# Designs tried in a protein design run: designed miniproteins, single chains. Part 1

No score or structure here was measured in a lab: all are predicted.

Each design is a single chain, and the fold is of that chain. pLDDT is the mean over its residues in the fold that is shown.

## One batch from the design tools (miniprotein)

Design m1
Fold by ESMFold2-Fast:
Structure m1 (fold): chain A 99 residues (1-99)
Amino acid sequence: SMEELKAEAERILEEARRFLAQPVTSKEQADRLADLASRLAILADKLYGENPELAKEMYRVAAELFERAAQLYKQMGDEKRAKVLEAQSRELRRVAEEL
């Protein structure tokens, strides 16, 4: 239901905000941020028509999560992975700005 999707989105947003308040120092943390970002983007796509303001916030947070994950992969020397995550971050920021 729409109510269940909103509740799930709010739970993931809260989890994302807690992770963003912490330093990202491990591959496991970076992978977790990327996972949360993907889940937020999927939910934002589903909520876009019903709640564009919530969807916009979700896209913005997802973009920030991908950016933080990309920075760690870049620090680890994984430029290929970093570039993929940076591209995902840029795309979601663009989507959010167009809403």
Scores: mean pLDDT 88

Design m2
Fold by ESMFold2-Fast:
Structure m2 (fold): chain A 63 residues (1-63)
Amino acid sequence: SLTPEQVLANAEALIAQDPRFAVFAYGQVIKYEESLPNPDQALIDELRARQREAARAQGLPVP
């Protein structure tokens, strides 16, 4: 299984290759982090902010 660090690194690699995946990729990292026994709330809040910014940049509905 992947560590939280690997999940985030994989998401960032995907975004670096195609920024259009940013909203999806950040959403998957948030979902994974929320599934852990001790979720990092500060990380979740930061990723949600990045996801909203990516949505605005792409003209998508802001989550």
Scores: mean pLDDT 80

Design m3
Fold by ESMFold2-Fast:
Structure m3 (fold): chain A 116 residues (1-116)
Amino acid sequence: SRAEEIARELLAIIARALDPSAEITTLEGLEELVNKVLELPSEEVYERYKRAYEALEEFVKEVIEELRKNKDIELARELAELFEKLAKESKNDFLRSLLLWAASRFREEAEKMEKE
C-alpha cells in the first residue's frame, strides 16, 4: 500500500540520518542500528539523534503537503494508525518517540482536513 511505502521511506530516512551508509527499511534493522549508535560517545549520539529528528520533521512536512494537495484524509489516517502500531512494536524509547511524533502529525492533519 502507499502507507507502507511511506513508512519504509520514513524508516530509511531515520536510518540514513543515524548512519549515511545505512540501507535499512525495517523497524528491526533500525533498532539494530540504534543499538550500534548507542555504543558511540554521548556527544556523537546526540548529534545523530538531532539529525534524525530534523530529517524526520522535513520528510513528514513533505508527506503532509502531498496529503493536503490530494485531500487524502484516508491515507493520513492509515499513516497515523501504521506509525502508532510501529511505535507499539518498537523496543527502543528513541524510535518509539519518533514514530509516535510522526503518528500524531498525521492524525492532526487527518482531523484538520476532515473539518475543511
Scores: mean pLDDT 87

Design m4
Fold by ESMFold2-Fast:
Structure m4 (fold): chain A 67 residues (1-67)
Amino acid sequence: MSLRGVIEELSDTHAVVRLLDTGEVLEGEVLSRSPSLVAIRAAGRGYLVAAADGVLRVGAEVVVQEI
């Protein structure tokens, strides 16, 4: 199941994603990154975060999948 979120913070090493469907905040380390996709580890779980408009940036809407 995919979750909707917004990027609150994004760097080469750290990301914060707020989930719009639950209000939860995922704060974690960046495992890998491309312009449109970032894999993060937050709360001991892996997530793939995809930009809805194809570009990852602070304030971007994203689709989040647990991996």
Scores: mean pLDDT 83

Design m5
Fold by ESMFold2-Fast:
Structure m5 (fold): chain A 77 residues (1-77)
Amino acid sequence: SEEEERRRKELAREIADRLLEAVRRSLREEVERIKKEKDSSPEAIATVKLYLSLAEEEGDEEEAKEARELLEELKKS
């Protein structure tokens, strides 16, 4: 039924949203560490690029701007 299909889609969305929230929290914590330590390793740069991509996909202009500014700082190192 349409009701059962709607319930399945709603549950799947809730699970996906919770997982994405956990990933975003972990990325934010790592980006804060990278910024504090001025970590310009390839792994740190890749992490900031991933954070930027997610921020752009979500339309979060403030987070995207912060990530772009951090990448420019790290590239100068």
Scores: mean pLDDT 82

Design m6
Fold by ESMFold2-Fast:
Structure m6 (fold): chain A 99 residues (1-99)
Amino acid sequence: AEEGARRAEEYAKKAEEYAKEGDYKKAAEYALEAAREAERAGRESGRREARLGAESAAGLGAIGAGASLATKDGEVAAKGAEVAAEGARAAARGEAHAG
């Protein structure tokens, strides 16, 4: 879980870098990778709340990637990737949850 959270953060950083360069396709690709790591971290969590939170964050990362491709705006993918990375970290810590 901790290693997956670090990978999600790395992918979110790459999505932001490509978004700044105007490469919305690469930004979307890295947002999807961040979403996959969030989903993995959620599945490795022994807590239902952490799993559901990570799955929701992964979903937002995937939506951001799709929106990036549709609008040709990598910033949307970068924002989605950031949310996915935060969800992965919360799941990895097993202690951070909404409320």
Scores: mean pLDDT 78

Design m7
Fold by ESMFold2-Fast:
Structure m7 (fold): chain A 55 residues (1-55)
Amino acid sequence: SGKLKLLEGKSYSYFLDPEYAKKAIELFNEVIRDYPEYKEEAQKLIDEIKKYKKV
């Protein structure tokens, strides 16, 4: 489900490791593609990761 993928991406985003940040962005991009009801939340989380973690 979209909610499960969104939560999985959020768990990766808790780590300072750039590899986990990349995995979070990949999961959020899958949410944007497959689950339009979570698109806005996923996009906001991608923008926050890119702003603060420089991946």
Scores: mean pLDDT 78

Design m8
Fold by ESMFold2-Fast:
Formats: sequence, C-alpha cells, structure tokens
Structure m8 (fold): chain A 85 residues (1-85)
Amino acid sequence: EESRKEIKKMEEELKPLFDEAAEKLKELSTSDKEKYKKVKELIEKAREYFALAMVALSEGNFEEGKKYFEKAKELLKEAIKLAEE
C-alpha cells in the first residue's frame, strides 16, 4: 500500500519528463540526426532505470527503487537539456 503510493508518485513525476523528452526527440528527428541519436539513447537508459525502480519498489526494496528512480529522472533532464542546446 505504501509502495503503491510511492510508485504512483514516481510515475506522476516522470510522465511529464518522458512526454517532454519524446516531443523534443520528435523535433530533432528532422532537424539534427546527431542530437536525435544522443537524446534517444538517454531516454532509453531512463526507461531502463525506471523499469528497475518499479521492480525494486514492487519487491519492497524502497532504497534501491528510489536510487533507480533518481537516475531515470536525471537522465530525462539531461536528454531535455541536450535537446534544447
């Protein structure tokens, strides 16, 4: 029950970042192929860490889940920043 609330909070926090990164990636697909590849790679790594966070939280490993969530968030922010440069 506490883990379900933490998962929902993390999903709500990451969703707008994933959506923004995806919009930026779509814009780059026609304007800058090199940035597109780098931004796509960061988003893919963020998805991997988010999946790891969900698994850890589902197993009750809050410390590990929080760590993976923070990595996913950092990677998404990095992808957005790179896309804006």
Scores: mean pLDDT 82

Design m9
Fold by ESMFold2-Fast:
Structure m9 (fold): chain A 75 residues (1-75)
Amino acid sequence: MPSIEELIEQIRELIEQLRKASPEEVEGIVRQIEEKLRELAEKVKSEGVTPENQKRLNEVLKEAQEAIKEKLEEL
């Protein structure tokens, strides 16, 4: 099962894929990001989070929201 740190890294990789995605790929990648964000939220709720990982989590949440918004505005 992925750790909180591994989930954050997977989300970052999906954000980079989203930025490079063609219009037809966007919906699928956005859904994958949303699923990983849900998994991350559930894991944080069950296990808690260190201050360092909380900072990284806040950064990846903001980055994901910004990337999704920007990509959808380009379509």
Scores: mean pLDDT 82

Design m10
Fold by ESMFold2-Fast:
Structure m10 (fold): chain A 68 residues (1-68)
Amino acid sequence: SPEEELRKILEEIVEESSKAKNSDEMNEIANSKKEELEEIGKKLSADKANELVAEAAEKLNEIMEKKK
């Protein structure tokens, strides 16, 4: 399902970001998956897409704080 596909990609971004050396590498990871993320996001309701993205954003913010 598009929900599971979006969750999987967001999970991959979070996991790879946790292994990234710095914020520049985190941006490279996000950019590499941007097109795929946008295509899957179009297949979901705005509410569901926002929910999954917000959950991933919280995890990414935690990783960013640890790298400061």
Scores: mean pLDDT 78

Design m11
Fold by ESMFold2-Fast:
Structure m11 (fold): chain A 67 residues (1-67)
Amino acid sequence: SNEETAQELAEATRGWSVASIKSLLVKETQAGYLSLETAELVLNHLVESGQLTVQQRDQLVEELKAV
C-alpha cells in the first residue's frame, strides 16, 4: 500500500539531510517508482517523527510538484 511504502521510506531516511531526502524523492518520482501522493505521505511521517518541520515539508512538496 502507499502507506506501507511511505513508512518504509521514512524509516530508511532517518537522519538524512533535507537535501538528501529531496534528492531521493525527486529521483524516485521521476523514475515512476513513487507517486507524488506517496512522497507526500513520506514527508508527513518525517514531520510526525520530528525529522522535518511543517515548513520544510511544505517547501519539499512544492519542489516535487515543480519538477
Scores: mean pLDDT 84

Design m12
Fold by ESMFold2-Fast:
Structure m12 (fold): chain A 60 residues (1-60)
Amino acid sequence: SDWTATTQGARLTDPSLVLEDATLTFQQPDGGAPLRVDVTFERDEAAGLLSVRVSAPVPL
């Protein structure tokens, strides 16, 4: 798996490397409601770039 990360962005160089969108759920330290964060991955193959978007935390 050949992954290249630069100060200009992450590049996906290995076509066999699969990244899927993820939902992260975590508990607040002070016993509040759980928080949800959505992570979205988009690959721009022409530019050799990977875009990662992270949502703002949403209380569940």
Scores: mean pLDDT 59

Design m13
Fold by ESMFold2-Fast:
Structure m13 (fold): chain A 57 residues (1-57)
Amino acid sequence: SSEKIKKEIIEKGKKMLKEGTPLEDVLQEATRLATEAGLSAPDINSVASEIMDLYDE
């Protein structure tokens, strides 16, 4: 399901942030993965928003 794929991408993004990957690179990779997985534009935006929220914590 789209929700499972979104969660997997967000968890990968969280891991990359913890490893010191710059936010810009994490967002680029997450957007690429979401697009390759066939997620809709709202779902891609949701993934990016969640990753940005994790960075701001």
Scores: mean pLDDT 84

Design m14
Fold by ESMFold2-Fast:
Structure m14 (fold): chain A 87 residues (1-87)
Amino acid sequence: TRELLQRLIERVREIKERLRNLIEQLKKQGKLTEEDVERVNRIINELERLINGIGTGEYYGEEARRRMEEAFREAERLIKELEEKLS
């Protein structure tokens, strides 16, 4: 349980760093919009909420897995979109 939570925390940290780096690069290229910042903040907040909920036992078992998979899919879609915007 503790090891699984640690791996999730590490993956969330990695995603947050990737999103923040993409925002910085978009800003440097003059491509960053307020909507991009709002979307990144929303995804980061959802991931943090999910990790906290799993850690406190608010989410467990199949529900925890489903919510985690959904949140990571949304984060991956946003990362891809922002990466394509940089191209």
Scores: mean pLDDT 83

Design m15
Fold by ESMFold2-Fast:
Structure m15 (fold): chain A 83 residues (1-83)
Amino acid sequence: NPEELYQLVVDAMQERGLTQKILGERLGVSQVTVSDTLEGIRTGTLTPSAETRQKLAEVLGLDLVDLEVRFGVLDIQRAVKSL
């Protein structure tokens, strides 16, 4: 659910006192790019790169694996069942 993923990211930013500007600095991108990326996450129209997802997880203190499953790029449950 893109809206739930967006809310998870925004809540983590607020809890850590991170503005879009600070998040951009930590991701190595502009504040405008962060704003566009967050809107793309909210609408489900943009999946950030693997590097950006890893940095988001680290900066926001989120579990990378959970974040990637929510983006639909990693299916852990199917991988476990295929073993």
Scores: mean pLDDT 75

Design m16
Fold by ESMFold2-Fast:
Structure m16 (fold): chain A 100 residues (1-100)
Amino acid sequence: MKEKIDELVEKLEKIADELLQAARDGAPVSEIARLVQKLLETLNELLSYVKDPELQEFLKKAIEEIRKLFEEMLTDPSKAVEAAEKIREIVRKVKEKLKS
C-alpha cells in the first residue's frame, strides 16, 4: 500500500511541475487541460488507496480546489501561471499529509 501511494505522489509532483512549465511556456489550452485531467485522474486513483476518512476528505477538497483553479485558467489565460503555482502547492500539501 505505501509503495503505491509513494508512486502516485511522485507522479502528482511530476504532473504539477509539467503543468507549471506548460503554463509558463504559454502552452495551448488543450495541453493545459490534458495535464489537469491527468492530475485529477491520479488524485482519484490515490483516493482509492487511502482508507483514513480525514485523508479521504482532504483529497476530495484538493480535487475540488484544483477543478476551480482549472476553471480560472480556462476563463482567464493570464492567470494560468498563478493557478498552476497554487496547484503545485496543493500537491505539496498532499505529499506532506501522506508522507507520515
Scores: mean pLDDT 84

Design m17
Fold by ESMFold2-Fast:
Structure m17 (fold): chain A 109 residues (1-109)
Amino acid sequence: SISEELKEKLKEVAYDVLRRHEEELLALAPVVSETDGSYVPSPEAEELWELATRLVTEALKERGIPMSYLTYTTTIVVRAAQLAKRDNEPFTEKHVEEAEERIERDAGL
């Protein structure tokens, strides 16, 4: 349903949001359990989704991209933040690419 050209633009939006708001997004990203590698449920996870939704909404509006792509792009931002937190690394393009791959895998795309 999303063209490859549009997917690339949505990844650029996600990466820009992550780069500009890295500290805030990483602070809210779930802590990975050291005992089993699972994500520990926390109130911060809900705050991460709320923050990411707000930031992505602003970024999509600035670029003239339809709000119909809000959920997809926000999911990339949230998953990329979680992956960067897991790796204990700053955001890189690899986290955005892995996030997109996981979304497509989960959706059967």
Scores: mean pLDDT 76

Design m18
Fold by ESMFold2-Fast:
Structure m18 (fold): chain A 85 residues (1-85)
Amino acid sequence: RELAVAAVLEELARRKATASPEEQAEIDRGEEELRARAPDLSDAQLLNGAFAAEFERLKREHPEAPLEELAERARARAEALLAAS
C-alpha cells in the first residue's frame, strides 16, 4: 500500500515542479488529502491512483507507444506497487 501512495506522491511532486501558483495550491491540497486519507483508502482507490501516476510516467518515457499498451503496463505496475507493501 505504501508504495502505491509513494508513486502518486512522486507524480504530484513532478507536476508541482513546473506548476503555476494556482496549480501548486491544487497539488498541495491533493497531497495533504492523500496523506491524511491513505489509511482509509481502499485497495481499489490506491490501485486507481497508482495506475494514473504510472500511466502519466509511461506516457512521458514512451511518447510513441500505443496508449492501450501503456495502460496495460501501468495497470500491471500499479498492481505490483500495491502488492509490494
Scores: mean pLDDT 77

Design m19
Fold by ESMFold2-Fast:
Structure m19 (fold): chain A 68 residues (1-68)
Amino acid sequence: MDAVEAEIAKVNEEIRRLVDELDRTIDRLRATGSPEDRARYDELNARIRDLITRRDALMAELDRIRSS
């Protein structure tokens, strides 16, 4: 398996895990209105965005390899 494909798989798994945590945090935030839950929501969104950027870069690299 290509090393880039393996990295994409890892990033996708981490995104899925963080999205699940984000969904739980949204449910808590709706129930509590807690500043701590709001901060966690913001943190998770930032981390997910960084991982999406990383995935997009890896997918572009994979496309270049496959196009060659």
Scores: mean pLDDT 83

Design m20
Fold by ESMFold2-Fast:
Structure m20 (fold): chain A 80 residues (1-80)
Amino acid sequence: SPALARQLDAFLVLLAELAKKEKFSEEQLNAFFLAWGAAVEATGADLDAFLARLRELLRELGVSESSIEELLARLRAVAA
């Protein structure tokens, strides 16, 4: 859907910015993509449910709370 395509584009831009800022390893990037995929599968097309599930998965993977909040806030802003 167009909404999902916009969320993916926003996610990839934010992922690139966070990778630049945090210097993510290949393993950390793979974990991030797995968390994103799992969140999409669990929540379908509901943005709020998607973001809530993504937050949980990123916390489980040990991503810092500040990085999680920055990512989720910007994804929410783009989806509007």
Scores: mean pLDDT 67

Design m21
Fold by ESMFold2-Fast:
Formats: structure tokens, sequence, C-alpha cells
Structure m21 (fold): chain A 73 residues (1-73)
């Protein structure tokens, strides 16, 4: 639903605000926008890319993936 996507995007934006690295913050803000737009597969690929680049730790990547999963419901 749109409501679930908006809620997930808001939580991802909160996670982004806690990050010290500007590139990581910007990357998660892009993920939040993709989630809001319903581009959930693209959002997942973006999270995986941020993790592979060392911009997100494993715990943060897992949390964001869980939020994307909730956006599908």
Amino acid sequence: SMEAREKAAEEIRRIAAELEDEAARTGLLVVAQLVREGKLEEARRSVDRLYEQGLLDEETARRVRELIERAER
C-alpha cells in the first residue's frame, strides 16, 4: 500500500539522518525515494550496492531491507 511505502520511506530517512558519512546518507535518501515510488526491487539493489561499497554496515543494511519488505505489505 502507499501508506506502508510512506512509513518505510520515513523510517529509512530517520536511519539516514543518523549516519555520519554524507555519501551513505545520500544513498539512503535515494533508497527512501525509490521505496516511496514503489520501485522496491531497485531500492533493494541500491541497498546491496551501498553495503558492497562499505557505506552501510551489515546491521544497517539488514534493517533497511526489512523496511523495504514491509513496504510490499
Scores: mean pLDDT 87

Design m22
Fold by ESMFold2-Fast:
Structure m22 (fold): chain A 75 residues (1-75)
Amino acid sequence: MSSEELNERIARAKKLVDEARNSSDPQKKIDLLTQAADIYRDLSDEARKGLSPMWADMFNTLAKKYEAEAKKVAA
C-alpha cells in the first residue's frame, strides 16, 4: 500500500483496459476487462486494510464497472 506500489497496480489495470479498447476481438476484450476488474478487486481489499475506505470504495466501483463491461460484450 505504498504510493509507488499503488501507482504500479493502477498502471497495470489501466494498460489492460487500454488493450481491451484497442482489440476488435470480443473474447479478448472480455478476458482483458476481467483481468482489470480482478486487479481493482485486489486494490480495493488492500485499501480497506490500509484504513482508506474512500480508496476501497473507488476501486470496488471500478471493479464492478469492468465486470459489467465484460458481461455486456458477451451479450
Scores: mean pLDDT 81

Design m23
Fold by ESMFold2-Fast:
Structure m23 (fold): chain A 115 residues (1-115)
Amino acid sequence: SLVEKVEELLKQNKYDEALDLLIEEALKLEKLSEESQVLLISLLAYQLYLKMNKDPSMLDYAVELAIEYFKEMFPNQEVSEEIRKKVRELVEKMIDNPEAVRKAFIELARLLEKE
């Protein structure tokens, strides 16, 4: 299952590989639910934030960059202001909280597996 594959990658600290797998599965769908949008964009933003050396001043930039990447992948799907706010809130909760990060990966995998 997608959930089992993601859990195994997370257990090995292979977060980039887990995210790539979720992106691959999401791209098979014409449209993501709002919940899947929030989770996917938040995970993208958090991974970008880690690559920016967890600089708090870069958090907003990481969120905006993740939204632009999402729009490139899903050009026909709108990212509303409500989605943007939920993404910002979730990414803030992920900072220095590896359990919140793992939960977001697993929840997204569950949503994408159910289709």
Scores: mean pLDDT 87

Design m24
Fold by ESMFold2-Fast:
Structure m24 (fold): chain A 61 residues (1-61)
Amino acid sequence: MSPEELAREIADEVLEENPDAPLGVQLQLLVERLRAAGITDPALIQRAASYLVELRDEREA
């Protein structure tokens, strides 16, 4: 699994495990899990955060 694939999978899991959490809490959990997985590239972290926001917006539609 590529780091980008792993980051997207972690974003999916954060949203699935914390569906009712505020965005700020979901983003904090995402960054913590990405760091624990060894993902420290700020560009990749930003892409994962953007992906999480997109998933959240799709659920609200």
Scores: mean pLDDT 81

Design m25
Fold by ESMFold2-Fast:
Structure m25 (fold): chain A 63 residues (1-63)
Amino acid sequence: SLEEIKEEFLKRKDELTLEDVADYFIKVNKISASKEEVLEWLKTLSPEAQQLLIDRIKEDIEK
């Protein structure tokens, strides 16, 4: 569930990866894409954009 993933991510908030971002996006937005498809898209982003998404997830899980 979304609550379970948020709790798990809070335990590792300083170590979140792009794979974690992909999992979170699928759960939050109910995306019908696979984790692999989302992860490959995330890898095409700039390092700055990747870090921005990680930071936004950190902010969201702390609310």
Scores: mean pLDDT 77

Design m26
Fold by ESMFold2-Fast:
Structure m26 (fold): chain A 59 residues (1-59)
Amino acid sequence: DDYKAQEEKDRQNNADGARRVLRAAGASEETVREAEQAALNGDLEAMAALIARHVRPTP
């Protein structure tokens, strides 16, 4: 069924967003990779924590 494809799309979108935000904020590639890995694993808590520790959310 295609319902799983949407979940994978959401994880990919989260990974892309985290990568974009972290790179725009000047974070290291190591940080970008860790946030991407967390997003791909569906661990949004870990992804958000990494972003919060290295960059601040934009208004």
Scores: mean pLDDT 74

Design m27
Fold by ESMFold2-Fast:
Structure m27 (fold): chain A 86 residues (1-86)
Amino acid sequence: MEELKKIIEEGKKEINLIKYGGLGPGLNSEEDKKLVIKRLEELTKKIVEALKELAKIEPEKKEEYEKEAEEIKKEVEELIKEIEEN
């Protein structure tokens, strides 16, 4: 349980560093964009899988974890679009 929460927390921190650290808007090449997009997709998958496992451990919080997973997916989808529109 604690290890899953750590995965989610660390993943969210890395997404925030990409979003607010200027890494996305600082990308100049299509290759750099593809690498960042791939990393965002990997982070999202890891966070969503961790949230699904938490929902199995704490079924009373399943709706909360499912909502958090959808919010992360939406945030990353919007960030990927912003990177691609540069």
Scores: mean pLDDT 77

Design m28
Fold by ESMFold2-Fast:
Structure m28 (fold): chain A 95 residues (1-95)
Amino acid sequence: MAEEEERRARTQEAIDAAMEQLSVDWKEKIKRFLKELEEENLTDEQLAEKYGLSVETIKKIREDLKKLLPKAEAGDFTALVNIGISIAIIEERRK
């Protein structure tokens, strides 16, 4: 099996542990970001500038959100957390 997938799992475990420490603040950031994505009044470039992410990352999050949005609307908080973890990984890479 892919060694790359194993490394990603280890990185995600470390991020999950770090995110648990900041869960309240991180939940607010995720909620705010998702609200802006749902309104779609901003371009991908504008969202990238506002949140300090790449345009490619914003597009990926939009696509993931389309798949998870029905679950999130049904109150599946786990879907929102998964999106937040993806954002955290990208932010960590930019630091």
Scores: mean pLDDT 59

Design m29
Fold by ESMFold2-Fast:
Structure m29 (fold): chain A 68 residues (1-68)
Amino acid sequence: AADAAFRAALTEAMKAVNKGDYEKAIEILRAAMEAHPEHRDALKSALAAVYLQAGKEDEAAKLIREVG
């Protein structure tokens, strides 16, 4: 189930964010974008949010522009 795998990736990324491990969250979301291209835009939005929380505003802006 593609939706279940996509949701699992978001859950794992959220766990990493809760630990302050933004690098791990970024890794999980990038891997999920490769595995689930049908959810690419949603995963890019999640990745942009992680970059913003990590203080990486330039990286977040690039992803937001690509989603549009």
Scores: mean pLDDT 77

Design m30
Fold by ESMFold2-Fast:
Structure m30 (fold): chain A 80 residues (1-80)
Amino acid sequence: SMDDVQGLIDQAQRLIDQAQTAFDQGRYSEAMRLTDQAIDLVIQALSRATTPEQRDQVLGLLGRALDIRHRVVDAMAAQS
């Protein structure tokens, strides 16, 4: 349903924004947790997206989440 997909998109967007803030503040474990939660929601939204606009938005969110996650992994590895 539209409400279902939009709800997942909105929640993923909030988690991605929180993950970016956590990353910028050096809170890497928190950023990782938030990014993993966002990716789960993005995958669910992608499987349910029916319009090109929804798919484009979800793919954009996936790209942002994966970028943050990659940066978190690199930062955590550098601290080892």
Scores: mean pLDDT 87

Design m31
Fold by ESMFold2-Fast:
Structure m31 (fold): chain A 83 residues (1-83)
Amino acid sequence: TRVSRSESPDGDELVLLEDPEKGLVGLAEMRPDRDVRALLAQQDGSGYRELWREEVRDLPSREEAREKQREFFRRIKEKIKRL
């Protein structure tokens, strides 16, 4: 599994997980408003089929939002391992 991180100028932080052998893509995003989102999708032809999605809104601190992003990253990685 390949992992990449990016951050936008407004403070959106993104962790992308790619497993090309399984055709899987996972995403864990921490937004500037402290919302944290997760998505896992499988490549299906020219598009993607969503396997899992979860979101937690308005976490009380950036530290808690970052910890939730780390939790989602671990959950995505484990799901990819099991698929």
Scores: mean pLDDT 81

Design m32
Fold by ESMFold2-Fast:
Structure m32 (fold): chain A 94 residues (1-94)
Amino acid sequence: VEKRFVPTTPKEKEMLEAAKKAALEAAKGNILSIHTPHFSVAVKEVKELEDGTIIVTVEVVDRETGKRYRFVLKIENGKFVGEIEKEELEPLKE
């Protein structure tokens, strides 16, 4: 089943750019909430490995659809390494 996220639409590119921005800032110690026209992004976990790789987990909410996504991003020396993983989460019930 698909583990690698490749953005194909402008909205998917907006989502990936927001997630990447949140992850890069989190890797610098700056935990930010990011809001784009369609998405809200929150950092959920920052884990530093012994080799200096930083794993950042972010959640993205599509404010139009209510759909939620989890991104896992790997960062080494301020650069993204490996594949970006995206998982669709169940919507938060009111």
Scores: mean pLDDT 76

Design m33
Fold by ESMFold2-Fast:
Structure m33 (fold): chain A 68 residues (1-68)
Amino acid sequence: SRTDRRGAEAAGGAAAREAAEAAKQGDLVSMEHSVNAARPGTLAAGGTEEDAERAERRAREAMKQAVG
C-alpha cells in the first residue's frame, strides 16, 4: 500500500543517513550496520523485498557520497 511504501522510504532514508554519518567518522562497523539494517528495517515497516532492495541501494549510495 502507499502507507507501506512511505514507511519503506522512511526506513531507507534513515539507514542512508546513518551510513553517511558513520562513513564521515570513519566508523566502518556502524556504517556496515546501517547498510545491513536497511533491508530488515524496510521489511519491518511493511515494505516488500523490492522496497528493501531499493532501501539497501540508497544506503550504499549515501555511504559512497559521504566518503567522496
Scores: mean pLDDT 72

Design m34
Fold by ESMFold2-Fast:
Structure m34 (fold): chain A 64 residues (1-64)
Amino acid sequence: SMDDTLDFFEELAEKLKPKYPDKSEKILELIEKARTADPATQRKLLREISELLHEILQEEEKEK
C-alpha cells in the first residue's frame, strides 16, 4: 500500500539522517505531506523523495 511504501522510505531516511541530516529531514517532510495528500500530489512528492534519495546514492558512490 502507499502507507507501507511511505513507512519504508521513512525508515530509510531515519537511517541516513546521521550522515545526510539536511536531505533526510527534507525527505521526512515530504513523506509527512504525502500521507495526507491527494493521489496527484502524492505522485509529485514521491518524485521529489526519489530525487533526494538518488542524490544521496550519488554521494555514496563517490566514497566507494
Scores: mean pLDDT 83

Design m35
Fold by ESMFold2-Fast:
Parts: C-alpha cells; sequence; structure tokens
Structure m35 (fold): chain A 98 residues (1-98)
C-alpha cells in the first residue's frame, strides 16, 4: 500500500538521520554500536527495495519495520535519549496507523 511505502521511507530516513548525527558528533561509540547502526540502515534500505519491488506483503513489511524501529530506539536510548523519544513518537504515528 501507499501508506506502507511511506512508512518504510520514513523509517529509513530516521535511521539515516541518526547515522549522520553519530558521524558528525564528537561522541565516542563502540565498534559494536557502529556495526549495529550500519546493520539497521542496511536492513531498512533492503526493506524499502523489497516493498517497492512487491516482494513482501504489507503485513510482513510492517513487522520488519517494527523490528528495525525497536533496534534503532534501543541504540538511540544509549547514545541520544532525546532522539529515542522522537523515534517512539514516529513509531506510534506510522506503525499504529497501519
Amino acid sequence: SKEVRRAAILVEAAATLFLMWVLVSDKEISEEEREEIYEILERAGELVNKIFAGEVSDEEAIERMKEIMERLIALAEKLNPSFAEELRRLQKELLEEL
């Protein structure tokens, strides 16, 4: 659906903005945290591609977006708690509407 495609793009955008913040901040992150950020972004990008190719159902896409958002929120709670709160608001607005 159009709503699922919109939600997936916004989830990828949120992950990208978080990565950009990490890269431009002077905050030290562990190798594990760095790998997790890159993996989250890769999973989000793959999901967007599969949705646009019609390779996943809306139900499966929503489930995968929830998993990606939960991982992103968990990481953001450690590194930027204010951003984690914004991500929770985004998750509620996008994924509870679907």
Scores: mean pLDDT 84

Design m36
Fold by ESMFold2-Fast:
Structure m36 (fold): chain A 71 residues (1-71)
Amino acid sequence: MLAPVTPEAKERLLASLKKHVTLTPEQIAQLRAAQSQLEVLRLVAELFDDQEMVAQIDAFEADPEGFLRQG
């Protein structure tokens, strides 16, 4: 289990993302509503249209231990 994401960590991530991309109010709300590091990472991957990363996160959620043992 990954550690829960703190509100401070989410705000730091939002500040960092705003330096590179323009975020919509909806994207900001989704990031603030995320409860885990995986949810945040998946939303960031969707923001950058990284479908491969989204698929890898979904695979990790299905079998975290098996995924980590692959390398």
Scores: mean pLDDT 70

